# Designed miniproteins, single chains, continued (2), part 25

Each design is a single chain, and the fold is of that chain. pLDDT is the mean over its residues in the fold that is shown.

## One batch from the design tools (miniprotein)

Design m4892
Fold by ESMFold2-Fast:
Structure m4892 (fold): chain A 66 residues (1-66)
Amino acid sequence: EEAERQAILDRASTAAAKLAGSEFKKVAENLDFDEITEFTLKIAPKVRQVLHDERARAEAELAARR
């Protein structure tokens, strides 16, 4: 039970990290340090959304197993 939930949460964390890395790679080619700061602020909502979606999916899965 807990191991399955933890695996789903780990998957959510991996997805969020992958998104952040992918988005940073796109900007890294032609950015200066001001752009890095703005990019960090811009990507935070996207990372939050991925975590939220994966959490909702995990909660639905756990509810279905009752």
Scores: mean pLDDT 66

Design m4893
Fold by ESMFold2-Fast:
Structure m4893 (fold): chain A 76 residues (1-76)
Amino acid sequence: SDEEKKEEIIKKIDAKFAEIKANIDEMTEEEIRDKLNEIINEAMAEGQKAGLSTEHLKEVNKHAIAKRLELLLEKS
């Protein structure tokens, strides 16, 4: 289902963000921002290719943006 596809994409984002967080002290803020943006862009492309609805894509994006902000604030 579209809901299951959305959840799988969110799970992948969370896992990749956790890897960035684990190495947060070893990277510059610019490197972190670039890596987080790449993860988000890849996840959105995967969601579009998988045929997720606009509503589900917005939910994925909202989740990713919130997690990106949280991680960048932790680095600052």
Scores: mean pLDDT 87

Design m4894
Fold by ESMFold2-Fast:
Structure m4894 (fold): chain A 59 residues (1-59)
Amino acid sequence: GPKAEKAKELGKEAVELVKKGKFEEAGKLGGEALEIAKDDKEGQEVIAETLKEMAELMG
């Protein structure tokens, strides 16, 4: 749904910021994505997948 799509886009942006070492900016976008996905199960699953990608990038 719309919330899941929005969370997905914010998550992609945050992953790119992590790759650039901009962790504070990435955390800000991640927080916004979590707020949007708060009451949306599909959005929560998208966030979980994004966090897994970030964990792999950080080692």
Scores: mean pLDDT 78

Design m4895
Fold by ESMFold2-Fast:
Structure m4895 (fold): chain A 95 residues (1-95)
Amino acid sequence: MKEEIEVSEGTLQVRVPAGTYTLTPRVIVGSGRKPASPEAIEKARELALKLAQEKVQTFTASSETWVDVHGVIVRVRENEDEVATALAYTSVTVS
């Protein structure tokens, strides 16, 4: 195929101190080795957001605890060249 979409998903456990946290899905999109077409960038962004959680979640930790942080990388390739990469991740912020 001339166009290929590669997806990598992972979960990292992060230790956080006591507090109230908001988990927010975020996405960063960039070009690979060649300038990306707007269509390739949009495909990467849409798929990464779809695979990541789109909804804000809040939790409160009464003591130091572990939080699961999900990351999704979507890479769009054309003729084996990476043209667009999107990283969707769960941002953990103190509320």
Scores: mean pLDDT 68

Design m4896
Fold by ESMFold2-Fast:
Structure m4896 (fold): chain A 68 residues (1-68)
Amino acid sequence: AAKELAEAALKAAEEGDGAKALELLGKAGETDPAALEDAIKIVQETATTTDGIEALKKAAEELLYHAG
């Protein structure tokens, strides 16, 4: 479930929906704190577009800041 949320966040970022990507990353982190690290790893290893990668990086950075 948490990994699926992280993958959905990546897809949302690739579609240019940074707000949805952030929401889905937040849900992943709430389900399993390790899922936040997995989401960042998925961005680095599997993201295929530069714009999507940049949007998801911003979403992940903001979530890390708020996740404390």
Scores: mean pLDDT 62

Design m4897
Fold by ESMFold2-Fast:
Structure m4897 (fold): chain A 60 residues (1-60)
Amino acid sequence: SDEEIQEIVDEITRELVREVIETGKPITKEEALERAEELLKERGYSDELIEKVLAAIEAG
């Protein structure tokens, strides 16, 4: 469970970093969390799992 959450965090973080590199625009932590939530919802993850992943991203 925690390992699976960390894998999702790593994948979403890599995707966000890729978007920032491609656009050349800085992103705030708040904007990163909003975009991460959008991506997780698009991927069909449960609200409970989304909450855990977002909390992990905010903590790290």
Scores: mean pLDDT 80

Design m4898
Fold by ESMFold2-Fast:
Structure m4898 (fold): chain A 80 residues (1-80)
Amino acid sequence: DPASLIGRRLRVVSVEERGGATLVGVDAPIGPVGTRVTLEYAGRRYEGTVVESSADGSVVAVPRIPGLRVGDELTLTGVR
């Protein structure tokens, strides 16, 4: 159930800047490639898309998140 993931805290395991976007690796599966997500970091919300999915983690493409680092925590606030 995608709704059961809302409120989940995700640890950042990788950050890659690519043009105007950031590829953020997180330590938990969110959903299949193409899943739309809303993430919260430092009181701001960011819309992104899952671009890589595995049993152990996901990579989400989001707009640039200033100050985001490996080891930071994101809150998953929406899944579609």
Scores: mean pLDDT 80

Design m4899
Fold by ESMFold2-Fast:
Structure m4899 (fold): chain A 55 residues (1-55)
Amino acid sequence: SKDEEAMRRLLKAEGIEVDDDKLKEIVDKLNEAIEKGELLGSEVVPKAVELAKQL
């Protein structure tokens, strides 16, 4: 998806590469947290980096 492609580029800029399955998991978790009000937009990139390192 377009969100997955954007996230891949953001993570690559931070020196992090993930496979397509892990990228989808990261995007899905971030979108769920945003919809629940648990995550601010400014926190998205740091949280994505954290999830990429854990997965």
Scores: mean pLDDT 77

Design m4900
Fold by ESMFold2-Fast:
Structure m4900 (fold): chain A 90 residues (1-90)
Amino acid sequence: SDIENLKKALEDKEKLDQYSKEVAEWIREASKRVDELIEKNKVDEKTRQEAVRRLVAAMLLATSYALQGKLDEAKRAIEEGVKEVEELVK
């Protein structure tokens, strides 16, 4: 039934929008944490670029998990990305 298929599509769309909002908040918090780590440790430009690269990779992975409805895995991807930056800027 076209109506049943449309209902399922709308339910999936609302769920994806909700996950996008939650992941966006985690990304914002992670970005702030990474900026604080860069500033605190006065890292060189090459280390700063690598830290940003790792953060962006974590953001992309988390977004991919969110699109799959895997919210716990999305959060873990962000947390692991921040941990990698913390180890990098020691």
Scores: mean pLDDT 79

Design m4901
Fold by ESMFold2-Fast:
Structure m4901 (fold): chain A 73 residues (1-73)
Amino acid sequence: SLEKEAEELKKRGEELIKKGEELIKKGREELAKATTVEEVTRAIGTILRGIGLIVEGELLIKKAERLLEKVYP
């Protein structure tokens, strides 16, 4: 059913957002400890990956909301 598909997409989106937030936190901690250009670059890369996961998760949640609108107009 569309409801079941929407719930699974929402759950996956929420999991991606949580993982993305954890990566941003890790990257920020790495950036605060960074003393070399290489360490700064690595930390920024971790933050950017986290942002990407949050965006992906938000898009999945939006898709889930759109599917639910078709069931409950």
Scores: mean pLDDT 88

Design m4902
Fold by ESMFold2-Fast:
Order: sequence, then structure tokens, then C-alpha cells
Structure m4902 (fold): chain A 69 residues (1-69)
Amino acid sequence: SVIGYLERAIEALEKGDLSEAGYYLHQAFIEARTNPEIRDQITKAMRYLSEGDIEGAKEYLKKALELAK
């Protein structure tokens, strides 16, 4: 589920495992293809991750998770 992938992505970021976080982010993005609001938050999280801003990425993933509940 989108919720499961988002929770695992956040957990991976909290552990500092960027590779695992990237995997779950990609899975969440694919599964959220029919929900543009969730995809927009995931896209913002991916942008922050590419810039090295882990806390910014987590903020947007938590917003995506709230939308997916």
C-alpha cells in the first residue's frame, strides 16, 4: 500500500539508509499514480533528498502519509 511504502521510506530516512529510502519512495510514487496530491508531496520529498535535505524530505513524506490515510 502507499501508506506502507511511505512509512518504510520515513523509517529508512530516520536510520540514514538513503538507498532503502529511495527504493520505498519509488514504490510509493508508482502506487500513488492515481492520486496527484500524494504524488506531488512525494516529488517534493525526492527533490529535498537530491539536495541532501533529509529533514525537508521527511516533512513532505509525512504530509503524503497524512493524505494517504
Scores: mean pLDDT 86

Design m4903
Fold by ESMFold2-Fast:
Parts: C-alpha cells; sequence; structure tokens
Structure m4903 (fold): chain A 102 residues (1-102)
C-alpha cells in the first residue's frame, strides 16, 4: 500500500522527509516525533497521534481528518482533492505512529 511504501521511504530518509505522488499530486511528507506534516500545492496539514489513532488539521483552510490505529478514516471535512489528500495522509501517518507505540 502507499502507506507501507511511504513508511519504508521515510525509514531510509536522513531528514525524515520524502516526496510522494498520490492521485497525480506531489506531496511532501515529513515525520518528526509526535508530528506529521504534509504539504501539497501550498497547503500544509499537521497531524498528531492520539489515543484513538491520528488527528490532522489543514493549517491553511482548517479542514480536518481523523484516523483509527489501523489507518481507517473516521472523519474528514476537506472540500477539495488537495485538502483531502493532505489531511487524510497526515492523519493516517500519525495513526501509524500511535499503533507503533502500542
Amino acid sequence: STLAELGAALATAPDGRVTVELDGYELEVEVRPGRVTVRVNGLVAEAEATEEGGRAKNLTTGSEAEADREGRLLKESAKTEEERLAVELAARMAAGQAAARA
């Protein structure tokens, strides 16, 4: 899956940062302890691990997404494809961090 490929790429990236193509968009993903940042077309989403999984917010538009520990989306409020891709990917990556700590 794209998440597994991203996880593998991030594990070998010296800065914890990779660029990925998803649905024809180029996204920059950066993973730090307690934070995932996804950038696409000038939009920035930040996510953090929660007890339930992961929660992301688009800092430009305020759209949000939440994912469970298995990476399934629980909530999403994005209005555009770019917003959706940014917050969903960020939330799912943060949920993966939560699952890895369990």
Scores: mean pLDDT 77

Design m4904
Fold by ESMFold2-Fast:
Structure m4904 (fold): chain A 75 residues (1-75)
Amino acid sequence: SKREEAEKYFELGKEAFEKGDYEKAIEYAEKAIEADPESPVAPEAYVLLAKAYAKLGDYEKMEEYILKALELLAP
């Protein structure tokens, strides 16, 4: 399912982030969002994007993706 695909990419993204591969974490988080933008992992994938961009020093992208995560968590 789309949800299972999103969850799989999100797990790969978290693994890449834990290994310090922030660019790969970004790629997998983007794939998770693309697979199912309405899934419960979509806001969490946006948080992962924000964390990865912060590690790369891109604070503008960090803020953008935090706001996206908050938007999806709002009713």
Scores: mean pLDDT 87

Design m4905
Fold by ESMFold2-Fast:
Structure m4905 (fold): chain A 60 residues (1-60)
Amino acid sequence: MGLLVEAVEDFEGKTEDELSFKKGDILEVLEVRLDGKLYVRNLKTGEEGWVPVSYLRLIE
């Protein structure tokens, strides 16, 4: 499994390539962009998409 992050608040995707998630969802990081976006998979739903890093916290 890759790096895991936790959603610190709800996010609603605005484009088809963005992933919507709920606070407390655990996401696996698949790819990192230098513009502050992560490509992630939601472990609960299996859905993938780009999300802003500011909505996420690294799991210890």
Scores: mean pLDDT 80

Design m4906
Fold by ESMFold2-Fast:
Structure m4906 (fold): chain A 97 residues (1-97)
Amino acid sequence: KKIAELVKEFDNPEVEDLLTAALFGNPKAREELKKRYGLTDEQLDKVLAFYEEYMALELKLAVSRALYKTQGNPQFKADAERYEKEIEELKKKALEE
């Protein structure tokens, strides 16, 4: 599936730049992603929704890891482990679409 091909590229820096720009409304980035992966607007909007959730989880993971390193509170370690699992589940769900 074309959506699955783009989701596999979430960790590719060039694609991350395009996804980030498209998520924040850049029309050239949207058009480039549609051309590269052969997506409709509806399919791209679905991928951008997954990417937004993915980025939010990555930020929460980074914050939890940083807080655990600085404060040593085991709750932040537990939060980081939960976010790692949620990221894995989100990627799996996106690949099934």
Scores: mean pLDDT 82

Design m4907
Fold by ESMFold2-Fast:
Structure m4907 (fold): chain A 55 residues (1-55)
Amino acid sequence: PVVTEEAVKRIAEAAVKEDYEGALKFLQEQIEKNKDNPLIVEEYKRMIEEIEKAR
């Protein structure tokens, strides 16, 4: 799928644990792996922005 349920859950868990750096690293790795798919990249960038606003 474009954005996996597992990825979303991992990000939410990291936010609860205040592991923002871990969540950001995970999202950056997903962007790098999927850089040829702009829809996936856009979704992960939105998640990064949400995490940055939360910390």
Scores: mean pLDDT 72

Design m4909
Fold by ESMFold2-Fast:
Structure m4909 (fold): chain A 85 residues (1-85)
Amino acid sequence: SAEKVRELGEELIRLLRENKDAPQEELLAKIREIVERSDVSEEIKEALLRSTELLVAAYAAGKISLDEMIELLREMTEYLVEELK
């Protein structure tokens, strides 16, 4: 459901904020665990994982800020929610 996709997106955003200083590999492992345990379609899981991994890599490389990473993840979540209508 759209609500479950939004809940997953907000859980990922909270994880990113709470773990902003964590090593990239540790952060990605936590992200994968949350997404894999979520009650959303496999297509949504794959899309969110791929996008989040790319954003985390860009953040770790200093190419984007934490706020930019969160905003882009929020935009991706809303795009996926619109596709469920």
Scores: mean pLDDT 84

Design m4910
Fold by ESMFold2-Fast:
Structure m4910 (fold): chain A 60 residues (1-60)
Amino acid sequence: MLSEEELKELAEKYGISVKQLEGLYKASLTVPRSLAIDLAVKELGLSREEAEELIDELLK
């Protein structure tokens, strides 16, 4: 699991809240990558490219 500092930095980079990022991280562990990307686009207002980069950063 990412540290609180890493979560805050990622949330600020992508213009979302830490709570939204934590929800996305939990989803990315339980659903297919394509669905996690779709959730990030729909719920967080990210582009597909931004969503893919964020999901890949969360799963490192």
Scores: mean pLDDT 79

Design m4911
Fold by ESMFold2-Fast:
Structure m4911 (fold): chain A 72 residues (1-72)
Amino acid sequence: LSEAELRVLEALRLAGRPLSVAEIARLAGISPATARRALRRLEEKGLVTHDRRTGLYSLSEKGKAFLEEKRA
């Protein structure tokens, strides 16, 4: 994963709730455009889920497992 992708996953893990792109960008310290690109790639990998109704992103079970493995 890129640094931006890792920062996005960490922001979602730390928040423990669904976040908007703007909230993720602020918490990860990246631009909203960079956050959108990272989120799209993470969604393609199954590490985050996107609620089309609310526009919010959540950490998937696979994403949680990935972060736990990376910490070990």
Scores: mean pLDDT 84

Design m4912
Fold by ESMFold2-Fast:
Structure m4912 (fold): chain A 75 residues (1-75)
Amino acid sequence: ARAEGEAAFEEGALALAKEDYETAIKHFDEAVRHFLAAGDREGAARALRARAIAYRKLGKFEEADKLFEEADRLL
């Protein structure tokens, strides 16, 4: 679960660097699910923030703000 979360996060970060924001969102969503399943709240918060950044890059500011708020509640 945690290892799968880290792998998904790395794939999301790579997609984000390539400006493939939709692919990045999918991988960060997978990372959130794996970290939450592992009880890793800090990992989940990190993945939620990364997902929010990808939404901002797509101009989806309301969705991004909600994800940042969700991440802050996990810490």
Scores: mean pLDDT 87

Design m4913
Fold by ESMFold2-Fast:
Order: structure tokens, then C-alpha cells, then sequence
Structure m4913 (fold): chain A 58 residues (1-58)
């Protein structure tokens, strides 16, 4: 639910984009958050955890 929810926020208005950035410890802006999300989507579904760990690295 996390990667899909973040994608919806990043495609929404600026208020939602800020929430997506705040949800990712390593993201300081919308562009960084989108890169993390895109990486998660390109990996196999079983590999979403690896992308999440990159986001949580701060």
C-alpha cells in the first residue's frame, strides 16, 4: 500500500506532494520522492522492500 499511496500523493496537488515527501525520511523534495517511487515500481513487487530501505536510509 505504501508505494501505490505515495504515487497518488505525488500526482496530486502540492499539499499531497508535501505529505509524500514527509512520509519518506530520505526525501527533501518532490523530485527525490518520485525517484524513490519510480525505483520501487521498476523492481519486481517482491523487491519493493529494497526500494523502501533505500528511502528509509535518510
Amino acid sequence: STVEDLEKLLNGPPEDQKKAVDALPSADDVEEARKILELGRRLAPASREAARRLAEER
Scores: mean pLDDT 68

Design m4914
Fold by ESMFold2-Fast:
Structure m4914 (fold): chain A 67 residues (1-67)
Amino acid sequence: MADEAAEKGRRFAEEVGLTPEQAEKAAQTMRDLALAGIELTDEEYRSIARVIKEGAPGGKAAARALA
């Protein structure tokens, strides 16, 4: 479910050392992707979190991580 994706996003954000604000952006991005029917692997969650850490907005982070 989308809420589980948000929880995974928050957890991976903590693992890569994101700020609380960036962690919430990661969680929201993962939730939005799950609501759109996109299933991500744990590796893809980590990649999105790393791109957000670099300062990219959530949507662009997802696009870069999945490319």
Scores: mean pLDDT 71

Design m4915
Fold by ESMFold2-Fast:
Structure m4915 (fold): chain A 78 residues (1-78)
Amino acid sequence: SLERLEAAAAEVRRLIDELRKENPKAQGYIDAAEQALASLRPGDTTALQRAFGAVAKAAYESGRPELAKRAMTLAGEL
């Protein structure tokens, strides 16, 4: 549902905010996730999945595997 996708987009935003300052190497993945969110159209599940994937990659490289797992679980629920 659109409501579910909007809730997921909000969770991506929260994860991005948590990761934003942790690792300069991860900033490219975080920027990619922000671009995907900014480009979301109604029903754009693929862009949302890409955003979660980018967050998971950034989280893993920042030493936050629990956040990576959270992001991938949410992506799989879309």
Scores: mean pLDDT 76

Design m4916
Fold by ESMFold2-Fast:
Formats: C-alpha cells, structure tokens, sequence
Structure m4916 (fold): chain A 70 residues (1-70)
C-alpha cells in the first residue's frame, strides 16, 4: 500500500547512506498521512533529487534488498 511504499523508500535512502534524502521521505510520508499532498510532493521531489546523485547500480541493489523484505 501507499504507506508501505513510503517506508520502503525511506529504507532505500538509508541503505545508500543518504540520511538527508531519508528525512525528506519520512517528512513526505507524514505530510501524506496528514492530507497535505502538496507538502508530500515537495519533500518527495527533494528526496528524489538527492537520490539521483547516488550511482544507479547502488540504488538498484538497495531497492532490491528492501523490496525483498516487503
């Protein structure tokens, strides 16, 4: 579900060592739960920008590892 997706995204960010991106994902999740979709989108976009600086291979490995645990 949506909540599981937000949790997985935060775990991926932490796995690749991007603590700031993980914080933005967690803020997006809290905003989404509060019904503040605009704030959720803003934080999600910032997290994506930070994660794009991580090598693609490393991001894919982290995503696969987290997805397996879901």
Amino acid sequence: TADAVWKAAAEVAKEVGEEEAAKHVEKAREAYKAGDLEKAEEHAAKAQELLEKVPKEKRLEAFAKVKEKL
Scores: mean pLDDT 76

Design m4917
Fold by ESMFold2-Fast:
Structure m4917 (fold): chain A 90 residues (1-90)
Amino acid sequence: SPTLEQERRAAEAMARKLRELAEEEENEKVKEVLELLAEAARAAAEGDWEKAQELYEKAVELAKTLSEEEQEEVLRAVGEAQEAGRAALA
């Protein structure tokens, strides 16, 4: 399906962007969430949707333990990753 192929390409771009952001992240807790999200995006890119969902849920659970400021950092990183995913489909 073209949709699944597009979703996998977007997920691959998101995984790469999240790994870049995680590598540059100095806040340990934010970095852990970004690493989990990168692993989830990578699993999705490989077609392992069950693993992607499990890792995403783990990232969301961890993110809920963060401060408001740390959560805003995660949301900004997710926004940048989503933009990279959209760009990969253009």
Scores: mean pLDDT 87

Design m4918
Fold by ESMFold2-Fast:
Structure m4918 (fold): chain A 85 residues (1-85)
Amino acid sequence: MKEIEKKKAEEYEKKGEEYLKKKEYKKAGDYYEMAGAHYEKAGEYEKAIEAYEKAKEAYKKAGEEYQSHIDVLEEEIKKLKEKIK
């Protein structure tokens, strides 16, 4: 189970990078957020935090209408940092 979640996270992270290079920032944010969620399910909390931070940056570039996405990701990052110490 965890191995499958980690592979899904890696695939979503690659898609996030592809969309970021195309300057499709909303899609990049969506894929990085999905990567973070799958890393979290895999127990890879540090990688989940990194993916969520990339998602925040992408949503920030996408526009202010995505501020709610950024706020949710900030809360999730804080929770994960508590788990890591």
Scores: mean pLDDT 86

Design m4919
Fold by ESMFold2-Fast:
Structure m4919 (fold): chain A 83 residues (1-83)
Amino acid sequence: SMEIEEDIVEALRRMMLTVLLKAAEKGVTVGEMVEAMSKLPGGRPELLRKRAEELGIDLSKPLTREDAEALARAMEEEARKSF
């Protein structure tokens, strides 16, 4: 139902934003995040890379808080397309 879909999207939003904001605080690059995600079962490292490139984020530079928030939003929009 639409209610369950929104609950799933909200859970994914909170998880992705938390991870990306922690990465930004630690000065981690998107390239390093992609590498870390490739080691996790069910990770979507190529999707993260593609969305970052579409947003003009430099994968070799430390992730900023603003870029982390933009990337989390882009990943949320992609999750909504899956429904």
Scores: mean pLDDT 77

Design m4921
Fold by ESMFold2-Fast:
Structure m4921 (fold): chain A 86 residues (1-86)
Amino acid sequence: SEAEKAVSRLIGHILRIIGLVLDGAPDEEIQAEIDATHEALDREVKLRGYPEEEAKELRSRVDKIIQEILARRPEALAFMEKRRAE
């Protein structure tokens, strides 16, 4: 689908968010990369002329991916802290 292709074009941003979460980066760095991802998504929507329905689906898919990554942040931080304490 067009949404799948667009998500693939945003993969670099998604991978950077994952890396920041796993590295225990501060909230402001993670938020900055999320903001950059949203800006890239908005540019993609405008450049490709996606209809409103497709744009909403794409935004929803990207936001869901980001939220799933962020939901794992407390676990990642706890695992890193415990592992380094050994």
Scores: mean pLDDT 77

Design m4922
Fold by ESMFold2-Fast:
Structure m4922 (fold): chain A 63 residues (1-63)
Amino acid sequence: SPLDKIYELAYKTAKELLEQGKSPEEAYNEAIRLAVEVGDSLGITPEEAIKAAREAYKKAIEE
């Protein structure tokens, strides 16, 4: 689904930024920003995109 794609994108983005030594705040903000931008292109509301990105970010920091 489009939401699954947004989740995967946000997860990958957060993990890559954290691996590169970016702060958790920077990883979070970039994951949210990218999810909203791509979500808009897929017809997903900002609220749903942000929710998916937050769940993905939480998973990224737990691993």
Scores: mean pLDDT 86

Design m4923
Fold by ESMFold2-Fast:
Structure m4923 (fold): chain A 97 residues (1-97)
Amino acid sequence: MEYVHVRGTLFSVERVEVSADGVARRATLAVRGTIAFGDDAAADARAAELEAEMRRLAEAAGGELHRVEFEGDIARADAPAVRAAFREAEAGAAAAP
């Protein structure tokens, strides 16, 4: 039995970028969660929607989604919560010089 759950999401997309001053900068956004896969087409569709949203947000930040892990209650996971978690992670990364 395969499960996918969602817990407080933090996107993790690993990208290395060399700034104009020659200092390598790295942005990392982590996604952690799991969702049940099986005979429930609604759960499978929701898993796909969350993964697509996470990928979209990571790519919009100019990075790549290197790992997707979900853990927690999928019923409480939604795109707004995922977007909020991404914004918090992005703000944290931007605050680090």
Scores: mean pLDDT 43

Design m4925
Fold by ESMFold2-Fast:
Structure m4925 (fold): chain A 71 residues (1-71)
Amino acid sequence: SMAEEAERKGEELAEEAREAARRGDLEKAAKLAEEAAKLLSAPKAAGVALEVIGIALDLGLEAPKIKIEEK
């Protein structure tokens, strides 16, 4: 189904966002997280944003601004 395909793609983008964040590429991480959020359920979208922010803070960087609007 389209929902299952979207969820799978969202999870792939979420993984790429986390990897970008771990490399310190917060601009790319935020953009990938926003793209993932468009395809994921609201709880999962929020989870990805919080994970990316957490990685940035753990690296001593500023929390990236991630815009999530999913409904």
Scores: mean pLDDT 81

Design m4926
Fold by ESMFold2-Fast:
Structure m4926 (fold): chain A 98 residues (1-98)
Amino acid sequence: SKEEAEELLEEGKAYLLEGNYEKAIEYYEKAIALDPENSEAWFFLGLAYEKLGNLEKAAEAYRKAIELNPNMQAALENLAKVLEKLGKTEEAKELREK
């Protein structure tokens, strides 16, 4: 099922590139259901939610990506930006200083 999770993740990325964020989310959620430890899938789920303006769900997904891969600089930076948009400026600053 990890191979199937990778295929679902790639399909999600294709929808993301086309601007179909709802379809991208569906595929990323299916990929995560099969492989919940895939930090990349959580990162792209966050990006798709951010594109839809669902900043709270974007932050949750980015936090999960960072939990699984603490050195994922893209997830750290995107989380900081989302937290700033949510008015959580002190939390965002702490993330950027780490």
Scores: mean pLDDT 89

Design m4927
Fold by ESMFold2-Fast:
Structure m4927 (fold): chain A 57 residues (1-57)
Amino acid sequence: MISEEKKKAILEEHERNPNMPLAELGKKFGVSAETVRELLIEEGVEALVKAVESVLK
């Protein structure tokens, strides 16, 4: 049960510090590394779908 605010904060922090381990990032926001990983995977899949649509145009 992660708030919308927390999701955005996690994604933004990862964008700012891409070399930060998921466990470290999760600890910073009080969530598990697995939760962070799921959020990043969802974001990555969405970005990839949009990229494919742009190419198929």
Scores: mean pLDDT 73

Design m4928
Fold by ESMFold2-Fast:
Structure m4928 (fold): chain A 66 residues (1-66)
Amino acid sequence: SEEEKLQALKEDIEKLKKIFDELPLEVQKQTIEHLRGLAEFARENGLEELAELLEKAAEELEEKLE
């Protein structure tokens, strides 16, 4: 189901957050850009819950960049 797929994605995002600070800066920036791109694509296709999840993940990861 879509609910199960969203839950799996939430779990993958949490795993990504745990290792994010250990990634090279270039990879960190590329990861944020990809998440934002996926969020925009999801929103354009009416997948608002997925878009919000991806956008929030990108925003939280962006806050870690200094």
Scores: mean pLDDT 82

